# Ledger of designs, part 80: designed miniproteins, single chains, continued (3)

Each design is a single chain, and the fold is of that chain. pLDDT is the mean over its residues in the fold that is shown.

## One batch from the design tools (miniprotein)

Design m10761
Fold by ESMFold2-Fast:
Structure m10761 (fold): chain A 105 residues (1-105)
Amino acid sequence: MEYEEAEGVTLTDAAELRERMRRAIAEEVASGTLDPEGVAAYEELLEHLVRLAEEEGRPVSLGVGRAEGDGIRRVALQAGTTHTAEEAALAALDGARAAVERARR
C-alpha cells in the first residue's frame, strides 16, 4: 500500500481541530467508506483530543495521511505527543472499513 502523509499541522484552536476532523469524517461517509459505528468512535476520539489540548493549553500537532492506490482513501489521525491516539484512530478506521467490505460480500 502506498501512503502519503499530509504535513503535520500545529493547531492553536480547538474549534479548527473540530472543523477539520468533521470534514474528513463527512468525506469518508459520503464515499461509503466509513460505517456509522465508525463515525461515532471517531467523534469520541476527536472530543478526547480536544479536551487534552484545552487542558494542556498547548497547540496540538495533527498529521492527516492519505493512502492512495486502487481508489482507496485512508484518513489517519496522528497526535504528536501520543501513540495511543494514533493507534485508536487507525483501529477505528480499519474496523469500519472491514465492516463495509463484509457488507459488500
Scores: mean pLDDT 51

Design m10762
Fold by ESMFold2-Fast:
Structure m10762 (fold): chain A 97 residues (1-97)
Amino acid sequence: SYLDKFKKLAIEMVERLLQRGVITEEQGQKFINIINDLINLMKNNILSVEGLIIFEQVFSSIRYALEHSEEMTKDQFNLLIQNIENGYKQIKDIVNK
């Protein structure tokens, strides 16, 4: 499924950053937890066009991060987590309207 591809990309990115020593196991687990929360939100709700656009932006950010995983810094990873958390909150707010 599309969500399975999304989760796979997120896991592959975390594995590469862990292998490089850029992030800790705790940071990687926090990232995967946020991804799981986002996937659960999408599975349990029908998203509006606005919600789908926000999700596609999150997906594109993770894909970009995976493509640039060899150069990605800890600060860039922390910014990525923040952007995904913000996307999750925005989608949750749309769903709860």
Scores: mean pLDDT 82

Design m10763
Fold by ESMFold2-Fast:
Structure m10763 (fold): chain A 80 residues (1-80)
Amino acid sequence: RERVEQLLQQFVDKSQALANDTSLSLEEKVQQMQQLIQDFNQQLLDLARQEHVGLNAQELQQIQQLQQQSLQLVITKGKN
């Protein structure tokens, strides 16, 4: 659905902007990434309540994988 696609695009855009922000420390980027994931999950939950429909299992898995990959990438970069 259009709004789910919009939320996902906003999450991707924010994640990329955060990853490319040279003014933030790695620790700050991790904290901000966790906040983005939390905010996205809250928005997705609110949308599900409004639409009275769930995302299909494949879409949910893709979202979970994207969130896990984004967090893992930031953590992996933190090991330097």
Scores: mean pLDDT 72

Design m10764
Fold by ESMFold2-Fast:
Structure m10764 (fold): chain A 83 residues (1-83)
Amino acid sequence: MEEERKQRILEMLDVLEKNPETAEIARKVRELLENGEWDKAAEVLQKALDEKVGIPGAIAWLYGELRGLTEEERKELAVKALK
């Protein structure tokens, strides 16, 4: 289930990066995840939800997935999945 979660997060980020309205937010989240800054990544997504940017359902889903990750899962995603 860990791999499915990582795959879904990466797929959602890829989708958001292709949309001009959300591309900056998606790139920022990816960079923060690569740096292990999960609180900042979640904050960026929360602000996007508050601003009702682009695809609110997709952003809300991604926020939920990120907040559900353990410390170990976060480190794995940042170091291995988001090269």
Scores: mean pLDDT 71

Design m10765
Fold by ESMFold2-Fast:
Structure m10765 (fold): chain A 84 residues (1-84)
Amino acid sequence: MAEEELEKLKKEFEELVKEGLELIEKMGNDKEKKLEIEILEGLYLIVIGIAKLTNDYEFAIEMGKKILEELKKLIEEMKKELEK
């Protein structure tokens, strides 16, 4: 069901945001990386709002997955930076 897929995306997104914030703390509280995470979180909230307002869960799932992939890329980049 589309709503179950949105719930799964929400959980994955929340876990990645938490991981990203922990990495930012290890990086000395990098303001630029924190802002990037906050922008992605804002975009995700807009997508969820659109899903609820329009009942177009399929579109919201597709857009949510794209935002999630961008967050995953940012976290991967931060991990690589910490390994240097």
Scores: mean pLDDT 79

Design m10766
Fold by ESMFold2-Fast:
Structure m10766 (fold): chain A 61 residues (1-61)
Amino acid sequence: STIDGADNLEKLGDKAEKQGDYQTAGTYYQNAGNGYKNAGDNDKAEEMFKKSEQAYKKAGI
């Protein structure tokens, strides 16, 4: 499902962030946010977009 796909992308983002790959983490979180938004989970989508923004800031983007 769209939610299951978004959950997987969030986990990949968390893994990338733990490894210091902030640019990759930002991309996964952005894609997870889009997945949650498409599934109608606007609260989770907003959370993911904020995580994406913070990850990109840590990457210097």
Scores: mean pLDDT 87

Design m10767
Fold by ESMFold2-Fast:
Structure m10767 (fold): chain A 98 residues (1-98)
Amino acid sequence: MEKEKEELLKKAEELEKEAEELKEKRRETLIEGASEFLKYAGTGYSYKLEGNEKKAEEYFEKGQKVDEEYEKKVEELKKEAEKKKEEAKELREKAEEL
């Protein structure tokens, strides 16, 4: 019983660690996405000030697409982290039954 309980707790700890790593990756992805969005938004605003409405619109659309792509990536990382936390909780509950 003790060996089986230790194995379940070890697997739960590994999943909890993986969930924390995904949380940090999500934070890094948010920072990267914000940086990329600001580059496109700034370029679009520069073209708008020059009266180049067509180029301004093009860069604002590129910025919006980048924002949407990073939002999707952030959501996927959040979902994976939540799944690993749920799996870890199930393993801890099984260990308590032993």
Scores: mean pLDDT 87

Design m10768
Fold by ESMFold2-Fast:
Structure m10768 (fold): chain A 95 residues (1-95)
Amino acid sequence: MSIKELMRELVLEESGITMQYMKVILAKKYNIKLSKEEIEKLRKEVEERLKRAKELAEEILAVSTDEKQKALVERQLAAAEELTKLFLELLEELE
């Protein structure tokens, strides 16, 4: 897989995490109760996306010789990790 393709897939995984986080923010804002099944499904999806993002970042960092590209990938991974942390904290606040 090309570095460009790996970077595109990484961005898609980060976008997926952001979308789930926004769903949880909206649920909290409008006092929408999520079932235990819905909460677990959202948790599993975000955790699997973060795992995939880490794998993609590791692949890019292993093959890239461009320090600017490496720094960008590290920042994107850090953002995905922070969003996942905020998402999980917010899920625990929901009934």
Scores: mean pLDDT 85

Design m10769
Fold by ESMFold2-Fast:
Structure m10769 (fold): chain A 96 residues (1-96)
Amino acid sequence: SMEEQKKILAELAEQFKDVDPELAEIFANSKSAEEAVEKVKEHIEKIIEEEGASESTKLQAKITLSLIAKKLGAPYDEKLLQLYEEREKAAEELRA
């Protein structure tokens, strides 16, 4: 429902406000999940296409898009999310 989409968009806005304020604003201002996914793709493409962007920055941008798409029920890159999970496990082991 539209109310459920609005709730998910609000949760995403809160989740990303500390890591990417521009993404958080996209979620807060989007009227639907479809609009949000389209705007997020545009934002991520700009990051990936930026001259001098590191491979780490490009990878993080693609992971972010996949996480958002999955949460909004859109198609996502399963291989990228698997890589993200492995990276998070490694980071957790270093913090433990």
Scores: mean pLDDT 76

Design m10770
Fold by ESMFold2-Fast:
Structure m10770 (fold): chain A 61 residues (1-61)
Amino acid sequence: MEPLARIVGRNGTDPSKIGTAVISKKEAEALQKASSDPNIVSATANGEGITAHVKDIEVIE
């Protein structure tokens, strides 16, 4: 079973709103490496973009 990561950050469409995405830890690490800023991760949940700081990523189980 792969560990999951919870990403909490600003919604890409409406920055006044907080979005949450749950993805695999491997996907979170790959997104961080692909980012132009290693402290920022961008993810997609339900078709919406979410941008978060690495410090706000929680590993789930």
Scores: mean pLDDT 61

Design m10771
Fold by ESMFold2-Fast:
Structure m10771 (fold): chain A 65 residues (1-65)
Amino acid sequence: SQTYRVTLSGEKPALDSDGTVYGKGTVLELSDVRVDEELGVLTGRNAQGRGVLIGLDNVGELVRL
């Protein structure tokens, strides 16, 4: 499946489905990436298969790998 590298730029944390919090400057590699512009979120799965939710205002860099 296609993977993306996401760098977090905002002060608001990103969360995974287990409640793990990712702060500013975190670099995440995600598969199954979806963007919901109406909700203002990006979702994907990390290397452990957990869902990650990121506010679009917190996406500093998004690179297709």
Scores: mean pLDDT 79

Design m10772
Fold by ESMFold2-Fast:
Structure m10772 (fold): chain A 69 residues (1-69)
Amino acid sequence: MDPAVAAADFATERAAFPAVLEAAKKAEEAGDVAGLTGQKIALVGLAESARWAGDEAAEAEAEAALKEL
C-alpha cells in the first residue's frame, strides 16, 4: 500500500470522526459503558494516525479530548 493512499483513507476516517465521537458520547450519557470505551479507542486511533501522518494539530486535539474522558 502506498503511504499516500493510506493517508487519504485516514483523512476520510477523520472527516467522519465528529459524528462517531458524538454517538459514543451520547451512549455514555445514557449510561452505556461501551460509549466511554468507544470514545477512548477512537481517540487513541485518531491520535496515532495523526502522529504517523505528522498532523500535530489533529494529534493535539485528540490528546486533549482523551484527557477530558
Scores: mean pLDDT 69

Design m10773
Fold by ESMFold2-Fast:
Structure m10773 (fold): chain A 75 residues (1-75)
Amino acid sequence: MSPEEIFEEAKKRLEEDPNDTLAYGELARIVEETDDEELHKKILDYLEELVKKDPSNSVARWWLLLVKEIIRKKK
């Protein structure tokens, strides 16, 4: 499965269950394992929109911070 396919599957899972930690883990794994800056930006933008849509979702906020840190360390 391509990283883009994993991202689309993770989005579908998170739309059904916004606390699906395995789906967030797949997003973090894509960012860690790939050097696709465009895909990293799409994942980051998606997580930021989840937090913006529901600011009370601490799970999404935590994963957003983790993904930002992974991207920061790759620069």
Scores: mean pLDDT 83

Design m10774
Fold by ESMFold2-Fast:
Structure m10774 (fold): chain A 67 residues (1-67)
Amino acid sequence: TVTASVDGATATLSLDEEGRLVLTAELDGKTIRAVLDEDGVWHIEAAEHTALAGGAAGDALLKWRAL
C-alpha cells in the first residue's frame, strides 16, 4: 500500500486480490475507486462525485482533446 498526497487530494495505491492495481482517491469527503485492467485502462468502479475535474477546467480539456 502506497499513499500519496497531491495539493488537497489524497490517493492510495494498492493491489487487489487478483493482482490488479487499485487506486483509491479521496478529496473533501468524496471517494473514487479505480482499477487498472490488463490492457492498461483505468475503470472507475465507485464515485460519489466526479473527481475528474473542477467544472470549467474539465470541460475545456474535453473540448481541447476532442480534436
Scores: mean pLDDT 58

Design m10775
Fold by ESMFold2-Fast:
Structure m10775 (fold): chain A 65 residues (1-65)
Amino acid sequence: GAGGGGATGAAAGVHDLGNRPTEEAAEAGKRAGYQSGAKSEEAAYRAGLDAGVSKRPGEAALRSA
């Protein structure tokens, strides 16, 4: 589908991302692990979770800008 205009929704999403970046990054890490062919899906998922936790500052930087 075509991308819609939802600036308000995006702002709310960013606020929710204060908690969600961890989950979203974890899911992205898991997905990348599956696609890249990690030795263990569980290991890839775990790595994504840990990486996601560290990615939290990225969201803050975007808001600070």
Scores: mean pLDDT 53

Design m10776
Fold by ESMFold2-Fast:
Structure m10776 (fold): chain A 70 residues (1-70)
Amino acid sequence: GDLTQEQADAIRREFDRGVEEFEKRNPELAKKIRSQSRSPGEYRINLIGSMSVDEVLELNKRIEAALDKA
């Protein structure tokens, strides 16, 4: 389905915020993953892959809440 620009921007904002919050909680892990990643995109994927199930579920709930407003 076609996402609106507002929906796409809302998802991006919540994803970026979730990544930033995880980096602040896990600065040494984030630094290690960044040094092992070849691109900013690979870094984000590897960082998300290092999140606990609870952290991923929290991020997903925030994205769903943002979509409800967009």
Scores: mean pLDDT 76

Design m10777
Fold by ESMFold2-Fast:
Structure m10777 (fold): chain A 100 residues (1-100)
Amino acid sequence: SVEEEARRLWEEQVDSPEMAQLARELAEIAARLAEFLEEADPEAAELFRRAAELAAAGPAQLPEAMRLIAEAVELIKDEELRKRAAELAAEVRAAIQAQL
């Protein structure tokens, strides 16, 4: 299908050591946020945990991981933490874009 072909082309484009490192860094950040938010925002924590698992699977999953992170950020109840998480997500997104 067109979607499967687009996924394969994306996988080839992001198959670099730099993208693999960004995926690992995103997985670590998302996992830490999930642990930190587990008690206060369990719904956000679950989405960050899923994003961490996707990012850990490799750079091909970065678009889906970033989508889940965006959803998780919006669920954070504390406004200051939400802003800080949004800033971290934006920095990672910019780093990914710089490698493309």
Scores: mean pLDDT 80

Design m10778
Fold by ESMFold2-Fast:
Structure m10778 (fold): chain A 73 residues (1-73)
Amino acid sequence: MAAHHAEVQAELRARLPEVLQAVLALPSRADQERAIQAIDGTIAQIEQLPNPDEALIAGLRALRAELRAALAA
């Protein structure tokens, strides 16, 4: 399990720059809000892992803040 968790975290970290654009391209605010909820859930799951990737957590939190700011504009 540990190796699988490390691989998943590395893959998510690599894709963070694309996630912002993908979420903002979603056709409705309901879909965008659902995506933000999914990011919140992902952060919570990663924080519960035995070796959480701090860079990934920081990146997801920054992504969440950027999405919230974009939706508020």
Scores: mean pLDDT 76

Design m10779
Fold by ESMFold2-Fast:
Parts: sequence; C-alpha cells; structure tokens
Structure m10779 (fold): chain A 65 residues (1-65)
Amino acid sequence: DPLIELAYETYVGPDGTVTREQFRAALLRLGVSEEEAERLVEKYVGPDGTLTREQFREALREALA
C-alpha cells in the first residue's frame, strides 16, 4: 500500500526505528482516534519504547483497515 510506505518513510528515525511519540503522532495525523492510537501504541510498542520497521508497517495496516 503506497500510503503505508509513505507514512513509514516519513516517520521512521535515522536508526530504522520509530519512537512511541512518532508512532502516536503518525496515527493521529492519519485520523486515528486518541483511544485507538493508545490501543495500537500499547499493542505494538516494545518495552524499550520503540517499534521496529515491521511492527510499524503492521500497525499502520491495522489502523487503515
């Protein structure tokens, strides 16, 4: 999905990870509600407070479904 790839490239950090803050901001910008954004953050963000590239793409697919 071109929109998921564009969002991913926009928000991924220089080390190839996405922080909680960037992920939440991306979800809210895409029109996801605060409640749904918090659910997805809780589901996909790891114990170090980041997501991998793979987790971020999966989360965006779920958010946009």
Scores: mean pLDDT 74

Design m10780
Fold by ESMFold2-Fast:
Formats: C-alpha cells, sequence, structure tokens
Structure m10780 (fold): chain A 61 residues (1-61)
C-alpha cells in the first residue's frame, strides 16, 4: 500500500535526521537512501529533497 510505504519512508527520514544530529553521517546516508527509494514511488517531491540532502552529505564525506 502506498500509505504504508510513505509511512516507512518518513520513518527512515526521521532516523536519518537523528543520525545526522549524532554525527553518524554513514548511518544518515544509508537511511536517506532508503527514504529516497521509497519516496520515488509515493512522493516525488520528497524524493527530490532527500536526493539533494544526500548529495550534500556525500560531498562532506
Amino acid sequence: DADVNEALGLIYLGIARIDEKKGDFEGAIESYRKAEDIFAQTNPELAEEVRKRLEELEKKK
């Protein structure tokens, strides 16, 4: 279900933000990638936002 996948994407997005705050950029990148894959199917605007954040994190790595 699209609703379940969107909820899962939001959970991964939340985990990624917590990992970023803790300085765990590797964990944040993994969670953002998972959220992007899910949002690409359910919410393209959120997928694009997550992709931009991933590019910034990969640049800082």
Scores: mean pLDDT 79

Design m10781
Fold by ESMFold2-Fast:
Structure m10781 (fold): chain A 100 residues (1-100)
Amino acid sequence: GIDNTAQNVITQMGQTLTRMDWAVDWLRQQSQQYPQLQPLYSQMVDIRQQMQGLYNQMVQRYQNGDYQGFWDIQQQFDDLSMQFSSIQQQANDIIRDIQR
């Protein structure tokens, strides 16, 4: 039912955020070596903070048994996750071009 689905979604979101923390730290280190990456690092941090807010909102709604807007929050999280992946790809492309 919706409870099991919601719990699974929250678990997956938490795992995604943990993996993103590693990517943020990686890009922070790269931006210290390659200053041209600093704007992408700033964008990545901002998106990660927005995703944390959505995760916290989702957890609070789940704890309160309030599923109103639950799927809208998931959609916003997924959209930000795609933007995060795009920034990571852009950073990888820049690093690859520099290291060639």
Scores: mean pLDDT 88

Design m10782
Fold by ESMFold2-Fast:
Structure m10782 (fold): chain A 72 residues (1-72)
Amino acid sequence: RIAEIGRITGLSPATVSRLIRRAGISTAAALRAITAVAELEGRPISREEAETIFRAMAQGKAAGAEVRAQRA
């Protein structure tokens, strides 16, 4: 999770959370975190796969917000 990603990338959990949520600086940090997690899991991934995972995570958050808005 976020705390584990922070430890893998050498960033604090708070920094990882902030970077993932903030546009601009979050993209590069999120890609590095995704790549580091994949390496730790024994499945090294390409930059393209990391970008795909990052977009999926961003879309998942957007979809969750939309569902909450529609429920309101």
Scores: mean pLDDT 54

Design m10783
Fold by ESMFold2-Fast:
Structure m10783 (fold): chain A 70 residues (1-70)
Amino acid sequence: MMVGVAILLPASADLTPIKEFIESKGGEILHEAQSGDTYLILARIPEEAVEELREMVAAQGGTLQVLEEV
């Protein structure tokens, strides 16, 4: 099943491995925005990939919030 996630990352974060991970798991990026020192990524990803993505985001100094099952 797919779930929605909101990812907040500092402007210093490397987005490449995070985006590649989402796409490699069959997920999709729904929205990207930058506001000052923060990147926001809204994505849909398989539920089983959420834990690994959370660890990757945390390694970059960010946070991941699960939104809703789609």
Scores: mean pLDDT 81

Design m10784
Fold by ESMFold2-Fast:
Order: sequence, then structure tokens, then C-alpha cells
Structure m10784 (fold): chain A 85 residues (1-85)
Amino acid sequence: VAEEVAELLLRAAEYAEQGDLDQALRLATRAAELAERHSDDPRVIDIARQARDVAELARQGRVTPEQAAEALRRGAELLRKRKEA
């Protein structure tokens, strides 16, 4: 689950870098929903939700697409480090 969520966040980051904030938000939202349904780890859920929120802020013009992409990649990195227990 954490790995699948991380993959969705990395794809969202790629779309954010391309300026496709609608697709970035769609993928980040899917990542959050996947984490909420299938993860028992509240930190995994929190990371996915924060990533979705940053994508939404970018769509609103409150952060840059580049800042959103960096936040999404960082979220994926944190999720992958937890997988390596």
C-alpha cells in the first residue's frame, strides 16, 4: 500500500512539473483515498493527505507547480523509507 501510494505521488509530481495541476490533484486524491482505505498506519494516511492538500493549493495558485512537485516527491520518499523497515 505505501509503495502504491508513493508511486501515485511520484506520478502526480511529474504532472505538476508539466503544469497539469488537474491531473496532479486527481492522482494525489487517489493516493490519499488508497491510503485511507488500505493502510493501518496513520502516518502513511497523513503523508498522502498532506500531498493532496499541497496539490490543491497549487491548483488555487497559492504555491508554485514546482513547489507542489517537490512536496509530492518528498511525500513519496517518506513513504518509501517507512517501507524499508
Scores: mean pLDDT 80

Design m10785
Fold by ESMFold2-Fast:
Structure m10785 (fold): chain A 88 residues (1-88)
Amino acid sequence: MKEERIEALEIFKEGIKLALEGKFEEAIKKFEEALKKFEELGDEEGVSMARGGIEITKKLEEAPDPELEKRLKDTLPLIEKEIEKLKE
């Protein structure tokens, strides 16, 4: 459903924001919540994105990585645009 996918994307977006703030445990929890919702929806692209968010965040928790941080920053506006498209 469009509403459930929007909810999953909003949770994923919150995960990115938390990771960029250095709140890695909270970010991982949000990505795991988004992952579960995408799995329930059968959204394979969403599942892949959420798994990627978890992996990137775990690496950032171990050591600073400007390239991985940039990937999260670059992903944020793409997710916002996808949410806007689903609201049409």
Scores: mean pLDDT 85

Design m10786
Fold by ESMFold2-Fast:
Structure m10786 (fold): chain A 93 residues (1-93)
Amino acid sequence: MDKTLKLLEEGRDYLLQGAKYASQGDSEKALEYLSKAYDAYSEYLGGGIARLSFGPVRSAVINYLQQGNYDKAAQILQNVADSLDTTLDALRS
């Protein structure tokens, strides 16, 4: 349980950092942190499940960053981080 909490906390923190960089228009840093979040998710969920759950998020973020829609990219990353906060709260209970 403690290792699971650490992986989810790391993934959430990476998503928040990605959202910050996306909102600043730093696509390179946003994608770097998105990749780190994906790695943490893959460790927690397993590669197949992580691809099914996180793959659409990654694709949407990349698409919005390429379009220059930084606010939308940041919002997606923030929404995923918020959902992880709910999971973390449940696991800490």
Scores: mean pLDDT 77

Design m10787
Fold by ESMFold2-Fast:
Formats: sequence, structure tokens, C-alpha cells
Structure m10787 (fold): chain A 70 residues (1-70)
Amino acid sequence: DPYGPIYNFFVLTNKAFVYYLKGKKDEAIKYFQELLKNYPKVVETFLKTAPKYYSQEDVDLFKKLLEEAK
């Protein structure tokens, strides 16, 4: 079911981005640690498809937070 895990993935990603933009980097990284633990396949799919649907800045921030969360 693409609903549920995909929805939760975007909620966590958006929360992480909001916290990062507010200067709360540690909170943003915690949300990305949850993404890697709970939604690793959704993360992989996002990285493959995101450049088609998202700005380069959003994709770069996602990759940066993902690397920090590993």
C-alpha cells in the first residue's frame, strides 16, 4: 500500500526541513534517523525519483541530512 508509509515519510521529511531552516539541525537529523530506520525502501525510491519532482536545493538538503543521519 503506497499510502501510510509514503505519507509518513513526507511528514517526517517536511518536519526535518522546517527544523533545519529554523536552525534546529540536531532535531532535523533525528527525523532523518527515523526515516532510515522505518522507511529505508521509501528513502531509496525518493532518491531515484525526487530530481524529477523536487528542486535541486531540496534534493541536496535531503542528501545532506541523510548522510549526517548515517
Scores: mean pLDDT 78

Design m10788
Fold by ESMFold2-Fast:
Structure m10788 (fold): chain A 81 residues (1-81)
Amino acid sequence: KKKEELEIKLRAARAGYQADVLSKQKELNDERARLTAEAEASGDPELKAQADNRIAQLESDLANTKAEGEERVKKLEEELK
């Protein structure tokens, strides 16, 4: 009973983790393209600095999402042993 519930949770956690990573990766790619184009078009060094900072924040968010998802999956895998 408990093992079957953990297996369902593990499958859901893996699917959710993959979906979250793909969503964040798409957001990063779309924002990077937009911010880079805006910075290049403006010629404003302040806008370029803001774009670089935003891209770095999105990269950090993606890395954190991956780490948290991996930890959640590992915890469920350990509970299943």
Scores: mean pLDDT 81

Design m10789
Fold by ESMFold2-Fast:
Structure m10789 (fold): chain A 100 residues (1-100)
Amino acid sequence: SSKEKEDVEIVAKLIIDAVEGMVKYPHSSEEIVKNITELIEKIQKTFSDEDLKYLAEKLREAAEKESNPKARELLLAISDALLNKESPEVIEKKLLEIAK
């Protein structure tokens, strides 16, 4: 429904803003990755498979418009993790590796 799509769009914006924060404030990357990972764990438990796919699509669209290579790589990694239903531990490790 339109309401579920609004929730997905809000979550997409939160993730995009967090990724931008990691690039702007690299010394805060570990804390931001933890926050992103906790958010992803929550949405994996609450969102439908359709909503998770829609979120992944929105993050991929944001990555295509992103000029910063690290931000693009982070957004694509999160998108792929959502589609593949990767564990929070795997996601955290992957995002920390990209953020180096």
Scores: mean pLDDT 86

Design m10790
Fold by ESMFold2-Fast:
Structure m10790 (fold): chain A 57 residues (1-57)
Amino acid sequence: ARYAVLDQHVEELPDGRYRATIALINLETGEVQLIEAEGETAEEARARADALVAQRQ
């Protein structure tokens, strides 16, 4: 695969929403990219971040 997942986590924001963060490494260049998404729940934020990762090819 072109990208590998290094880490993923979700945190609660001060306004009561959640932010999911996924760290990707480009296997060709070694560059790290952060993907972030927010949602009303931890699960929603993670699902949105996963969808953004899928769009990266």
Scores: mean pLDDT 80

Design m10791
Fold by ESMFold2-Fast:
Structure m10791 (fold): chain A 70 residues (1-70)
Amino acid sequence: VDRAAARAHFDRGLELAGQRRLAEAAEHFVKALDLDPDFAPARQWLAELAEANPDNAALQRALEYAESLV
């Protein structure tokens, strides 16, 4: 159940990232990780987006939060 919900948030995050809505994408990747902290695709995409956008405070904050879930 939780993994299915995590996947749904991840898929929405990908749509938003494709639209350049990076802060909203970050929120959905964080929600996916809240539901399944071991959901590697959400963590990987969040890390890559944060590295590509070092000036985006929402992505940096989301990555810090995701790292705290380990």
Scores: mean pLDDT 81

Design m10792
Fold by ESMFold2-Fast:
Structure m10792 (fold): chain A 62 residues (1-62)
Amino acid sequence: ELDEEVMIALIEMEYGIDKANKASAEDIIERLTKLAERARQEGFTRAAEYADKLIEEVKKEA
């Protein structure tokens, strides 16, 4: 069963893969936004907030 800690780990993994592949800021933001939306749908507020924080960091780096 999907756990909030597992969702946070998935967000970290996807973000790491995107950065390793030198994905554009737009692509990274799109994927993180989808993960944040899924986390909110599952009631994983902490995971959603973590994804939102990563989105803001990507925006600041762009």
Scores: mean pLDDT 79

Design m10793
Fold by ESMFold2-Fast:
Structure m10793 (fold): chain A 75 residues (1-75)
Amino acid sequence: SEKEKLIKEILKILEEIKKLASQFSGKEREAAIKSVEELKAWIEKNGNTWSVEELERILEKLKALKEDLKELLAS
């Protein structure tokens, strides 16, 4: 249940990051979207094999990445 909640939050933030990445152009946009989709697929396939602590660490890193992307897009 706790692990399921974390996986759901990670997948949600990955979708948010994908929306931010879609505001880029050209090869940067394609590379960023591909990286998000690959990580999403990995989490969907393997998320239940990771510890709660590992999932929490991933979630915190993704939150930081989302904020960095927002700042980059805001100029």
Scores: mean pLDDT 82

Design m10794
Fold by ESMFold2-Fast:
Structure m10794 (fold): chain A 90 residues (1-90)
Amino acid sequence: MDEQIDTLGTAISTIASAIPDPEKQRQVQAAGVKAMTAANKGDVEALKEELKKIEDIANSALPLMSPEQQEKVKEALKKMREAVKKFEEQ
């Protein structure tokens, strides 16, 4: 449980820091707070909704990033998806 929550927090932080747009970065941080709250409550539906928002924002910002930042964001998105599957299996 704690490992998945830590993975989510780290992934969301990585995505937010890689986004060059301050407004989009703030939106990811806000959705991240809601996602972490949902994860701590075991609310898988709310968690998925907030992570979908983060994924959509990150994908929209991806063309504005360097190739190195794009790789980091894609890896973080993959880790977020893997953590969600772990929550669904519990």
Scores: mean pLDDT 81

Design m10795
Fold by ESMFold2-Fast:
Structure m10795 (fold): chain A 65 residues (1-65)
Amino acid sequence: DEKLEKIKQLIEEGKGVEAAKLIRELYEKGEINSRDLQDLAALGLKHRATEAYNTALELLLETLR
C-alpha cells in the first residue's frame, strides 16, 4: 500500500510528526488495522520517531479496548 509505505519512509527519516499525522488519518478512514499499528509502533521505536511511536501505540491500545 502506497500510503503505508510513505508512513514507513517518514519514520525512517525521523519525521515523526508527519508520520503520526498520516497514521491517525489512515486509522480514521479504516485503512490501517491493529497489525499495521503494531508494525508502525515498533518501527517508530527503532528509528526514534517518538510522535509516530506514541500515536501508533495509543491507537493500538484503543483498538484492543
Scores: mean pLDDT 84

Design m10796
Fold by ESMFold2-Fast:
Structure m10796 (fold): chain A 91 residues (1-91)
Amino acid sequence: ASDLAGQAVDLALRAAMLALQHTEDVSSGIGLVLRAIGLRIDGELGGDPAELARGAIEIAEESKKLVPDNERTNRLAEQAIRLARQALEQS
């Protein structure tokens, strides 16, 4: 559960960073990356895997909304959502 949640957070952070590189809304992109970094830090400090998984899903979905036509961002976001869902099933 914890390992899957951590992997989902890392993928969500990668999706957010890629979204920032391709979005014209740089301010929203920066905000999303900072939220993803905060979630990763919470995970390293032993945060609840279910809360980490829910946060990863939210960040991944917002990354897709920022750059809906970017295939790489959408693939990373979908992988994050899949792993986060598996983490929730093990909680």
Scores: mean pLDDT 85

